# Ledger of designs, part 5: designed miniproteins, single chains, continued (2)

Each design is a single chain, and the fold is of that chain. pLDDT is the mean over its residues in the fold that is shown.

## One batch from the design tools (miniprotein)

Design m4149
Fold by ESMFold2-Fast:
Structure m4149 (fold): chain A 97 residues (1-97)
Amino acid sequence: SLEEILEEARQAVYLIGLATALVIAKKGDKETVEEAARFAIRYARQLLADPGATPESLRAAAVMAEEIAKIAEQKGADPSVVEELRRTAEELRRAAA
């Protein structure tokens, strides 16, 4: 149905947002990675709030969020942003179970 197609499209937008943030985090400086982490938190939170989120989409988001948090920490991003992203990744993993 159109509703099912739109639900899948919404989840794809959140995952593309997270993948974009990951690419930015890999290539960016400290300030850029910090902004990428905030962007990732936003999209991860939208996916967590979506009643149509699948275990597969939640697991994919968790993996990307964890990698972004790791890169952000390595580049010296704000510890509060890194911690919030790690907490969000754990929430994604729990929601996927």
Scores: mean pLDDT 87

Design m4150
Fold by ESMFold2-Fast:
Structure m4150 (fold): chain A 76 residues (1-76)
Amino acid sequence: LEEAIKKALEAAYYAMQGDFEKAIEKAREAAELAKDVPEAQRKLEEAIRYAEQGDGEGAVRKALEAARILALKLLE
């Protein structure tokens, strides 16, 4: 879970910088690590879709939503 959170935050960071290629890469890594948390995986897939459209704000929002879901799962 900690590694998935880290990758989701990295995806948000790169999306904020306008580096959509790296944002997609990190979001895909996070989604693979989050396969046992379907809600977070769905948010990461949405982040990838926004990044593919060049929507940095959408990509950041969805990656942070995924990180929040994963963090709450870690605290349970």
Scores: mean pLDDT 86

Design m4152
Fold by ESMFold2-Fast:
Structure m4152 (fold): chain A 60 residues (1-60)
Amino acid sequence: GAAEAAERADRLAKEGVVAALSAGDIETGLRYAEEAVRVGEKSEAGRRAGEAARQTALDA
């Protein structure tokens, strides 16, 4: 369903942040983090997950 698709997209975006940061590409990591925030915006769990991804990218 839509909720499962949103959760999957959020998870993929977070994995993208980790991969980009591991490669030293902070710019790409931040873009993935922004996408994670947008995907998670309508749920509490998604919003927290997106914020964590963004915080990880900004901390790098």
Scores: mean pLDDT 67

Design m4153
Fold by ESMFold2-Fast:
Structure m4153 (fold): chain A 73 residues (1-73)
Amino acid sequence: YGAAWALGKIGDERAVEPLIKALQDEDQDVREAAAFALGVIGDERAKEALEKALQDEDETVRTAARSILRLFN
């Protein structure tokens, strides 16, 4: 990655790290919102975290993760 792109991605990385952690939040609404936000950012690093979210206990979280992962393929 180029230096200018790296600086832009640093802002996204700061958001991505909290969002990846939010995928493990006890509140399913927080996990669902985190999955959609990661999808909007489109960072490949989110793919691994979203694959873990496919095993979530809540259908809405699993559906969000599945929908977002389809956009990566």
Scores: mean pLDDT 70

Design m4154
Fold by ESMFold2-Fast:
Parts: structure tokens; sequence; C-alpha cells
Structure m4154 (fold): chain A 70 residues (1-70)
């Protein structure tokens, strides 16, 4: 649906922002982006969208975990 397409595009934009915040060491900005993604996940009625947001959140936490090991 058009709504799912627009939502997936927003999720992709938030993913890019979160990656940039990790690279900049902006942990407050990173947390704000994770909160937005979590709110989108909690409000997602489309299982495909919910699965995608969940995967994005896992990927971002994996990236953060790798940075913390340094």
Amino acid sequence: SHMSEQLLKKVDQLKEQAIQKIKEGDMDGFREVLEELSELLNNATDPEVAEYIGQVLRDLLDLLTEEKKK
C-alpha cells in the first residue's frame, strides 16, 4: 500500500540518521532516532513493516555493540 511505502521510506531515513549519529559519537541523537523507530514499530499494523523496523533496530544495535568493543 502507499502508506506502507511511505513508512518504509521514513524508516530508511531514520536508519541513515542513526548510523550518522553513531559515527559522530552523538549518543543522545542516536537514542532519539531509536525512540522514533520504536514508536513506529509499536504503532505498525502491517506485519511486513513491523518485521522491517525490527530488523533495522537489530542492525543498529549490532553496529553500536561493535563500536563499544573498541
Scores: mean pLDDT 83

Design m4155
Fold by ESMFold2-Fast:
Structure m4155 (fold): chain A 56 residues (1-56)
Amino acid sequence: MEELFEKGKEYFEQGKYEEAIEYYEKALRIAKEQNDDEKGEEIQRNLVLAIIKKAA
């Protein structure tokens, strides 16, 4: 999970929002499977921001 989330953030910082979304979705799935609500919420906030940036 952490590695996928970090890769998502790296892509986001590079302006590669499509790739950031892909990695955030993978990280979020694992966080939900682990019932890690706190981390899931953090990842979901970053995912929403990446979607907004992609649409802009």
Scores: mean pLDDT 84

Design m4156
Fold by ESMFold2-Fast:
Structure m4156 (fold): chain A 81 residues (1-81)
Amino acid sequence: GLEEAKELFERARELIKEGVRALKEDKLEEALKLFEEAIELLRKAREILREGGIEDPDLELEIEIEEGIALIVKGLVKMLL
């Protein structure tokens, strides 16, 4: 339920931090993989909230923001490959 969604969100945030580090180290393929994995976890977290009928507007907003950022950065990285 809500705890599983929160755990997925926190793991996704950690992957985004790892992806940013990979970008700083010019490891574009590694960064791309990390952002793709983060996006999948964020989508799973959102699905759990929707399927469970769980209303947590703050978590839903944070998931949307993080997914948006990760998608934009992924797009930029893919253009550099």
Scores: mean pLDDT 86

Design m4157
Fold by ESMFold2-Fast:
Structure m4157 (fold): chain A 77 residues (1-77)
Amino acid sequence: MIPALSDEELEELLRAAEELIEEAEKSKDPSKAASLLAAAGILLSAARNGSTDPEHLKRVEELIERLKEVMKKRDEE
């Protein structure tokens, strides 16, 4: 199994994912936005699999919901 991530590594993944989602939301390029959202999804999946902390898991779920909202808005344009 993939080893559990440290608290510091989890914080970095969550921060990176949030930044990617924000950049995707602000991007006017659909291809760039799709790539950023895909990268954010990979980071969130890694954070979810590497965490057992309820607070970190709650943050992951919040970012996943935000990712879904951005994807929906981009897909419906």
Scores: mean pLDDT 78

Design m4158
Fold by ESMFold2-Fast:
Structure m4158 (fold): chain A 67 residues (1-67)
Amino acid sequence: GKKELEEEIEKYKEKIKELEKKIEEIREKKERGEISEEEAEREISILEGMIALLEGMIAWEKKLLEK
């Protein structure tokens, strides 16, 4: 029921934190010159897309909890 939706929201939040950490690692690699700007932008865009999907899922599940 509602508790399972709350647990899914928590799992999505933890996944978002992990993806944000990966973005930070990519930014650091770019600043060190280990990867190109174009490579960093592509990888970050993919990870930001995943975060946006997870945030959308959280928002949708929060609306279900209001019902």
Scores: mean pLDDT 85

Design m4159
Fold by ESMFold2-Fast:
Structure m4159 (fold): chain A 86 residues (1-86)
Amino acid sequence: MKLVITLKNATPTQITAEVLKAIGLELDGYDVEIKIEGNTLTITINNASKELIETYKNYALELEKQGAKVTIEEKGDEVTITIEFP
């Protein structure tokens, strides 16, 4: 499955933490693309497992409890998670 995670209005510390996590996934054999544009980070995982997608969904919902705006969209074999920090 394809997983696209977009972090908007992210701090440099938040971007660094998510980039390091994405690099870890690439080292574990995932097909990972990272795009940084100002305070927006987009991580694309082209071969995400259902377990990895569920992990990111749970992470996004925890961030929503902390005041982030979260949108999760599922279309076929693609899951898009958008997280906008306050």
Scores: mean pLDDT 87

Design m4160
Fold by ESMFold2-Fast:
Structure m4160 (fold): chain A 65 residues (1-65)
Amino acid sequence: MEELLKRAEEIIEKFKLDGAEAAILLHLVRQGNAEDLELFFKALAKERNDKELEEEGKRLAEELR
């Protein structure tokens, strides 16, 4: 869990997620909700047109499974 939370924090820093986005991300990681985590990243990446964010989110969700 600590490794996944650290990776989530790295994503927050790298992609400059706001407080609400960061709170949702950390909550989903703590809950072990890989499905909603993947959907969250797909939605956010689509809004930002950021393929790297989508790929990073998919990797995090896969590790959480």
Scores: mean pLDDT 82

Design m4161
Fold by ESMFold2-Fast:
Structure m4161 (fold): chain A 85 residues (1-85)
Amino acid sequence: LQKLAEEDLELVFKEELDNGLVVEVYRDKVTGKLKVVVTDTGSGDEVSVTLEPGSSVTLTTSSGYEVTVTVSEDGKSATVEVKKL
């Protein structure tokens, strides 16, 4: 059983980081947009944002991390950079 109602979302990328953060990137099958989800497994906090293929976003967690996610122009891959504030 999945935590999320993912009727039109396809998981493209998932990375579990040593600092307890989990970064997931989903593609919306209807719109083609990407949803980035950053979960802090220690606190249970979750932040998310929707972006276009080829875009990047920086998310700040309540635990004091900056997470920069860059998605490929084809929407099939992502890279993640993490900075402690």
Scores: mean pLDDT 76

Design m4162
Fold by ESMFold2-Fast:
Structure m4162 (fold): chain A 67 residues (1-67)
Amino acid sequence: TERAKELTEQGKELAKQGKLDEAKDLYQQALALDPRYAEALRNLGEVLEKQGKTKEAALVRRVAERL
């Protein structure tokens, strides 16, 4: 959806600023609207990796790969 895209773009901007928890929240909101939105899943995986949540990041990336 257009809203999922907007939330994902806002999350990317927050992630650039190092606001990883806020970025994660926006990506999760995007995925609540569109669970198959691959860009939000990929960006969520990147944020989780930056937070040191490597196993969670790998799981999210595997979900994105199945889309």
Scores: mean pLDDT 83

Design m4163
Fold by ESMFold2-Fast:
Structure m4163 (fold): chain A 65 residues (1-65)
Amino acid sequence: MTVEEARELVARGEAALRAGRYDEAVRLFEEARRILEALLGPDHPETQRARGLLILARGKLAAAR
């Protein structure tokens, strides 16, 4: 489990979000946030960005269902 793996998950999540695959985007951003939080801490800019994307994706999913 590495920061590079988390960055790949963020990129895949962004692609899923653009495709309207909100459930997949939530899963990918949640995994990325968990990795980044564990390795860099909750206050790190990359962790905060992943958390922001997760909140956005959850909002999109909730609005769709």
Scores: mean pLDDT 84

Design m4164
Fold by ESMFold2-Fast:
Structure m4164 (fold): chain A 68 residues (1-68)
Amino acid sequence: SLQEEIDEYLKLLQETARRAIDAGDSEALREVGELQQEFVDMLQAKAPDSELKKKIEEHKKRLEEIKA
């Protein structure tokens, strides 16, 4: 479901942010903040579920790249 995808995404976002903080990686933390803001903006704009799901998958890929 969309809610399960959102929950997984938020968990990954929080984990990535925490790792960036622990590593002192200010650039990674900034990128995580940008991804979070883009997602919040889409929710506020009431974007369709299909667009939210697509953006979540794009962001999850980027978060894994930041985490690596």
Scores: mean pLDDT 86

Design m4165
Fold by ESMFold2-Fast:
Structure m4165 (fold): chain A 55 residues (1-55)
Amino acid sequence: AKELGYELGKKMYELYGEVTEEQKKAIYEMLLEKLSKEEAEEAMKGFEEAVKELE
């Protein structure tokens, strides 16, 4: 889950050059459709880590 979030964060940053709060909410909603709440939260941690690393 965390690795999936990391890859998504990296991809979005590469495509758009930044990630907004609105985009983060959209990603979290998408993850909740496929993952449990706990797994989606772990994926969002990976997502945030990737975005922070690329900034």
Scores: mean pLDDT 76

Design m4166
Fold by ESMFold2-Fast:
Structure m4166 (fold): chain A 64 residues (1-64)
Amino acid sequence: SEEKEKLKEEYKKAMLETAEATMQTMLYISKTLEDPSYREEAEKMAEKAAELGKKENELLEKLK
């Protein structure tokens, strides 16, 4: 159905956004290993990645 095709496109977009946020989180965690002052930014990026991942999972559930 057209609705299912739109959900697939939304899911693909959410998947890419989650991947990007996860990559940023890893970069900030890496910085934290050398300089603990990056910890706050790393935590914020991790929280954002988790939020995007939740949205991704919600879209996946709708595709069942």
Scores: mean pLDDT 85

Design m4167
Fold by ESMFold2-Fast:
Structure m4167 (fold): chain A 99 residues (1-99)
Amino acid sequence: SKLEKLEEIFREILKEVGKELGLPESFVEALLGMFMGQLELEKGISEGLEAVVKLLEEDPEAFKKILKEVLEEYKKNGGTLVELIEAIEKKAVEYLKKK
């Protein structure tokens, strides 16, 4: 149920940000699937995944801001979904270290 709750929170944030930025639903679902797949396999072993999970649980508004910034940059410059995920994870870690 914890993973299901995290997926629901993440899905809702992705839908809101995706709608604001005009991103297709297929892109939102692909990004969600990649993050959830990593969480199922790695159990939060990476610092980046742990930071994303922590923000989704404790500060979803901060996560939404990070996601929006990264997705706006992705919309302008392109790149791979892997690079996008790495950028989100990096910014989540940096945000938590600044607290």
Scores: mean pLDDT 78

Design m4168
Fold by ESMFold2-Fast:
Structure m4168 (fold): chain A 76 residues (1-76)
Amino acid sequence: MLEAEAQAKAEELTAKAKEAAAAGDEKAVLAVQKEALELGREVLRRLAEEGKLSEEEAEEGLERYDRQLAELDAKE
């Protein structure tokens, strides 16, 4: 299971995403998506440090998040 703090942050980001989408604020939606990807990267790093993921699995996950962040940056 994810850390309770990570879960709380994910719930907060979900609420922000819904508000931004309802307002039609595409820039705010993009910002929330970036925060969610950064949170996912942090969670993967922690799971690797705790030995719950192999370093190889964590590296693949981090590369995936890095690619998604770069794609979002290109859409700005």
Scores: mean pLDDT 76

Design m4169
Fold by ESMFold2-Fast:
Order: structure tokens, then C-alpha cells, then sequence
Structure m4169 (fold): chain A 55 residues (1-55)
């Protein structure tokens, strides 16, 4: 379904951000928990904040 595709895409993006920006395992796990809970906007906002800290 569309929710499953959104989860997969967000998880792929999070793994990319981990590799490119050096997010910690703890930060990645917090973001993944939000994705698992269906809190996609919060997951994206948290990922952006963690990336911006490293920019």
C-alpha cells in the first residue's frame, strides 16, 4: 500500500543521510521509530535538524 511505500522510501533516505552526514546510530534509530509509528512529518523534520547540525 501507499503507507508501506512511504515507509520504505523514508528508511532508504535515512540510510543515505547516515552515510552522507554521519548521523549516529542513536539518531537514526530515533528517526526510524517515528517512521514505524507513521509519524512521517516528524521523522523528516528530525532528520533535517540532525543534518543541519552537521552542515
Amino acid sequence: GSMEKKKQKLLENIEKLKKEYGLSDEEVERIKKLVEEGRFEEAQRLALKEVLKRS
Scores: mean pLDDT 82

Design m4170
Fold by ESMFold2-Fast:
Structure m4170 (fold): chain A 75 residues (1-75)
Amino acid sequence: SILEYLRELARWLMEHPELLPIAREALEAARAEMPAEVLEAAEALLDAIAAGDEAAAEEAARRLAELARELQAQL
C-alpha cells in the first residue's frame, strides 16, 4: 500500500532527520517532472516531518497516496 509505505517513510525520516536535506534535494531535482499538486503534498510531508508533526505528516501522506492512485489510474 502506498499509504503504508509513506507512513513508514515518514516515521523513519523523523528518526533520521539528517536525511531530510537529501530528501528535499531529491524533490527539488524532480520538480520539473512532477505535477504541482504532487510537489505541494510532498513538500508538506517533508515540512511536517521536519517539525515532528505526526498529524500533519499523516494528512500529507494520505493526500500523496490519493494523488498517486489517481496518476496510476490515468496510465
Scores: mean pLDDT 83

Design m4171
Fold by ESMFold2-Fast:
Structure m4171 (fold): chain A 76 residues (1-76)
Amino acid sequence: MEKLKEAEKEFEKAKKIGSPVALAQAYMRLAKVYYELGDIEKAKEYFKKAIDLARQSGDEVLVKEAENLLKEIEKK
């Protein structure tokens, strides 16, 4: 699972940086990968974490993207 390994590496880097923006981006990527793998519950959890951190950092674009993807997951 190449995409999952890359997302996990980004998450580890984001934790070392300690930046809410970096963590929000890493959670967003983890959520997308879990959605592609069919793990809907983990995808929803990580999208929610990404939204919370993106709001703290003022990243309106990431908030909107994550909210739209959450709604798409909930439709199916």
Scores: mean pLDDT 79

Design m4172
Fold by ESMFold2-Fast:
Structure m4172 (fold): chain A 55 residues (1-55)
Amino acid sequence: PAAGEAAAGARGQTARDRVVKAIELLKNGKSVDEAAKETGIPKEAVETLKKMMES
């Protein structure tokens, strides 16, 4: 959907988008710290994602 006119009110969708981006960063060999900083996801959540990928 178009979000060009929505400066605020992208809650929910933004969370999923950040998770996908964090996974991509981890796949590219970025560290947990870098993925957390770039996506704004808490470091602990990024660590959980990395563990799931390794499993």
Scores: mean pLDDT 73

Design m4173
Fold by ESMFold2-Fast:
Structure m4173 (fold): chain A 81 residues (1-81)
Amino acid sequence: ALQAYEEALKLAKEIGDRNGEANSLNNLGVVYDKLGRYDEAIEAYEEAFKIYEEIGDKEGALKASVNAGLVDIKRAVSKLP
């Protein structure tokens, strides 16, 4: 899954598919979250949010923002004593 989304992101960047780039970044965020790689998940969601905002995809931007916030909470909770 991770490698497939990394390849999709690379392809989207090469062909200038901004929507595909944002979707691939959002999917990478989901995979990183499932792996417990919260810092990488947040970074991927934040990059996806920026692209969704640039292209006017308000639904995509909202979903990426919510996902980043949820991962930030998980990261904080996982570091509690």
Scores: mean pLDDT 83

Design m4174
Fold by ESMFold2-Fast:
Structure m4174 (fold): chain A 81 residues (1-81)
Amino acid sequence: SEEEIEIAEKAALAAHLWLAGSMSAEQAVELLTRLKERSKDEELKELIERLIEAIKAGDAAAVQEVVARITELAKKKAEEL
């Protein structure tokens, strides 16, 4: 759905802002938790959960890997619309 694409794009943006030092881990985790609760896509929910855990751990490499997967999922969903 269009809403799932928006959720995925916002999740990726939050992660990029955290990686850039423009958003705190606390702010990113709060936003991502709300996005996860709003999503109805199980794959996207799992990826957002992994993103939350990576940010909490301060693992920039894991955050980059999960963001790449979220971005690919959003692109795939957009192509199916």
Scores: mean pLDDT 86

Design m4175
Fold by ESMFold2-Fast:
Structure m4175 (fold): chain A 85 residues (1-85)
Amino acid sequence: GECAEKAFNNLKVVGDILEKENILPKLPQDVADLLLSAIVALLDGNLDKALSNLKQVLDALKKNGYPQEVIDLVEEAIKILESCL
């Protein structure tokens, strides 16, 4: 659906930033698994699971001081999904 597409586009930009900043290979495995699980949930149309996983990712990113641009994009993806549920 449109909400899943918009959220996925935000996560694609997050992936691009993490790769360019050389953060992606250093991302904790649990956070990487939650991001992948959120993407899979979006592709499956399971917005509740995607939202739950992204909230956990957001908490981890904030706690560990990741770039504000990445945090903002994940927060926006969460808001997009919440507006559709």
Scores: mean pLDDT 82

Design m4176
Fold by ESMFold2-Fast:
Structure m4176 (fold): chain A 71 residues (1-71)
Amino acid sequence: SMAERLEKLYEEGKEELAKAVEAFKAGDYQSTIEHAQKAIELLKKAAEVPGAAENLRIAETVLEQAEKALA
């Protein structure tokens, strides 16, 4: 069903966000950017899932901080 597909996208988005946060804590900003971008793509597709908007905001913040660290 569509609901099952959205739940899967949301779970995959959260997993990618977790990887981005772990990479950021390790100082691996290149890996942070890659995982944060994947998280953003997945969470945008899952936008109607409760919690998706909050996790999308976190992913966008993590991406911005990693990009600033490389500048």
Scores: mean pLDDT 90

Design m4177
Fold by ESMFold2-Fast:
Structure m4177 (fold): chain A 67 residues (1-67)
Amino acid sequence: SMAELEEIARKGEEALAAGDWETAERYYLELVRRAVEAGALSEPDVEAAVRRARELFEKARAAAEAA
């Protein structure tokens, strides 16, 4: 469900805020996996949320690697 995907995204964001890149990456991968399994990536709102979460994670990771 959307609520389950939002909960996984929230946990990923909390891990990012804590500086735990490994845990954040695990939650973003889990979010993508569950969205694909549910066919949810074809739903505009879910697809946009997953894409945004991934972009934020990739950008944060690139910034951390550059530091």
Scores: mean pLDDT 71

Design m4178
Fold by ESMFold2-Fast:
Structure m4178 (fold): chain A 68 residues (1-68)
Amino acid sequence: GPLTPAEAEAARALLAALGVDEATAEAVVAAADAGASPAEIRRLLEAAGVPPETAAAVAATLAAMAAR
């Protein structure tokens, strides 16, 4: 299901810590909230300049948070 407010806030904090800009972080959180696949979230992060291995790990975490 969609992320809780606390999970969305935690996701924004994580993305900010990784140097992701606010607009991209909001797009990633919105994608996760909408049930986007790990592959789709990873693509957004890689487009924002996040290294592939980090993008894969973050995408898996966000997708898992939204999947319950």
Scores: mean pLDDT 81

Design m4179
Fold by ESMFold2-Fast:
Structure m4179 (fold): chain A 92 residues (1-92)
Amino acid sequence: MEKEERARKLLEEAKKALAEGKYEEALKLAEEAAKLGSGLLKAEAYLVAAEALAKLGKYEEALEYATKAARYGDIRIIGRVLRVIGDIIDAE
């Protein structure tokens, strides 16, 4: 679907921004992808947002987004969600 294709492109851009250390840009792109996407794409977008928030030191918001990612994801997302939660706990 058109909105899913746009969401996928935004998610790819969010992942690139995250990898480049552009955490605020990654968060913005991931939130936009989550609004347009559904299912696993929405879950992955929430997970990228959670990782960006954790890198920005916003641990409570990061945990909220990780929880949202788990809701929309399946076994493929759950392992990544647990890793993000572990990274947040260890950073405190």
Scores: mean pLDDT 80

Design m4180
Fold by ESMFold2-Fast:
Structure m4180 (fold): chain A 89 residues (1-89)
Amino acid sequence: NKEKAEELYEKGLEALSEAKWEEAIKYFEEALKLDPDNARAWELLGLAYYYLGKYEEAIKYFQKALELDPENLIAKKYLEEAKEELKKQ
């Protein structure tokens, strides 16, 4: 259902704007179950995991965003940043 996917995606965006990372993750995961081709939702799911310091999960979701949109500069930059964070430990 496109309507439901869009509603969940918007709820995820609202949660991100309020720095509610776990809530944003739940909404984006639900939205992506209904619309897995939303490259921006994969990017934003990766960002939410990145802000939680969950770099391995962030990398996985940025890679999914890049599979759908190889020109996504945000996903590319944060993918590299997450990889660097893992190397610093």
Scores: mean pLDDT 88

Design m4181
Fold by ESMFold2-Fast:
Structure m4181 (fold): chain A 99 residues (1-99)
Amino acid sequence: EAAERAAEGAEAAARGATAAAKGAKGKGAAKAAGAAAGAAGSAWYARRAGRAEEAARAAEAAARAAEAAAEAADSKEGEEAARRGAEAAREAAEFARAA
């Protein structure tokens, strides 16, 4: 349950970061979206192993990557999507650590 929530949060961060990257002309948003996707993958693998703490750390990494994507976004919609994804990942990580 806790590890699953962290993985879902990390995935939300990856989706938000991808939205920020779609409109951006610079490489920064695309690199950040890639990092968020990688972190989401790590969270899902940690969830399969039942390791809530590792899933929480991966979700926090996804949140940081989504925050970087928001800063590199060329559109307000992309920035807002990335920030919402990052917040969801941080809340999910906090829940996973508290469990």
Scores: mean pLDDT 83

Design m4182
Fold by ESMFold2-Fast:
Structure m4182 (fold): chain A 96 residues (1-96)
Amino acid sequence: MAEEAAEKAEEAARKAKEAAKAGDSKEAAEYALEAARAAERAAEAAGDREAELLARFGAGAAAVAAGVARAVPGGGEAAALGAEAAAEAAREAAEA
């Protein structure tokens, strides 16, 4: 169900925020990638084409943010923001 994927994306986004606040950019990046994968699963379960595309864009943004977090010192905040965007898009896909 898209709902389960949205819940997983939201959990990953919360953990990414906690890791970023703790200064752990690598852990924040890993959770951003989890949020991206969950958003892709929500997109696959979406009954609406527009919601599917939004969830795929959110997943892409989280994956890019995770790359930044790994490459740039202090990039954990970018990973947390990307994960949050993926979680929001996944939620919209679940409600579509």
Scores: mean pLDDT 81

Design m4183
Fold by ESMFold2-Fast:
Structure m4183 (fold): chain A 55 residues (1-55)
Amino acid sequence: SPALLAGLAALAAGDYAAARAHFEAALAEDPDDEVARTVLAAAEAALAALPPEQQ
């Protein structure tokens, strides 16, 4: 989906907040998308691990 591709691009750029938003949109369109679920969890984990000034 376009949202999944946009999320992957944001993730590659290190923009985890944008990646999370795009992956949430992809999962909302297809709740059974295991790839979207997996990369959303990865983006959320990365964002949670960042210090506040990097979020």
Scores: mean pLDDT 79

Design m4184
Fold by ESMFold2-Fast:
Structure m4184 (fold): chain A 70 residues (1-70)
Amino acid sequence: GPAAEAERQAILAEIDRLSDEAVRALLAGDTAGAIAHLERMIALAEEGVRRGLLPEELLQRLRASLARLR
């Protein structure tokens, strides 16, 4: 319904903002900061998947990105 779509868009907007912060951290040589932002994105994606708001494929892509930084 409309409330679920609004919540989905809010979670995606926060993930997008954290993604921009992670990229800026990597460009600044702050790998630890990038990992922290990516871990927060994963936590949001896990909640979104659990609530049926986000696809599992997004969570898998974020986990793969974290594995590349480790």
Scores: mean pLDDT 89

Design m4185
Fold by ESMFold2-Fast:
Structure m4185 (fold): chain A 71 residues (1-71)
Amino acid sequence: MSDQELEEEVTVALARMFVGIANILKSRGDTEAAIEALERAIAYLREHAPDSPEAQALIAEAEARIAELKA
């Protein structure tokens, strides 16, 4: 495992945690904090794992959730 491969795995894992936190914040009515957590996850994935298929799927999911929260 290279440092790049490890970084991609860690980046995806951290992004998954941010998505989970956003879901909890949404359930508590903290919509702005939920959107912020999702936007941070997207930015982190784009910066550190842009070519990862798993990262691309998480970005799409997070963007869809942001759109839903803003509706």
Scores: mean pLDDT 80

Design m4186
Fold by ESMFold2-Fast:
Structure m4186 (fold): chain A 72 residues (1-72)
Amino acid sequence: MAEQAEVERVEAARKEHDEILSKLRAGEITPEEAHKRIVELAAKYGLVPEDASVTEAMAALAEAERRIRERR
């Protein structure tokens, strides 16, 4: 089912998002680079258009995770 593929996609996006935040906290990347990667990640998974703001990208990722969580 497409829903199962969506769950796997959202989980993959969450792991990549956590890695970006981990690198930011470790000082390996700048806040500007982290914001760029978050937008690219959300766009890659079809959650926002590629010209979206970081706020929109973060909101879309959080909403996708919430939808998966609420179905359990």
Scores: mean pLDDT 75

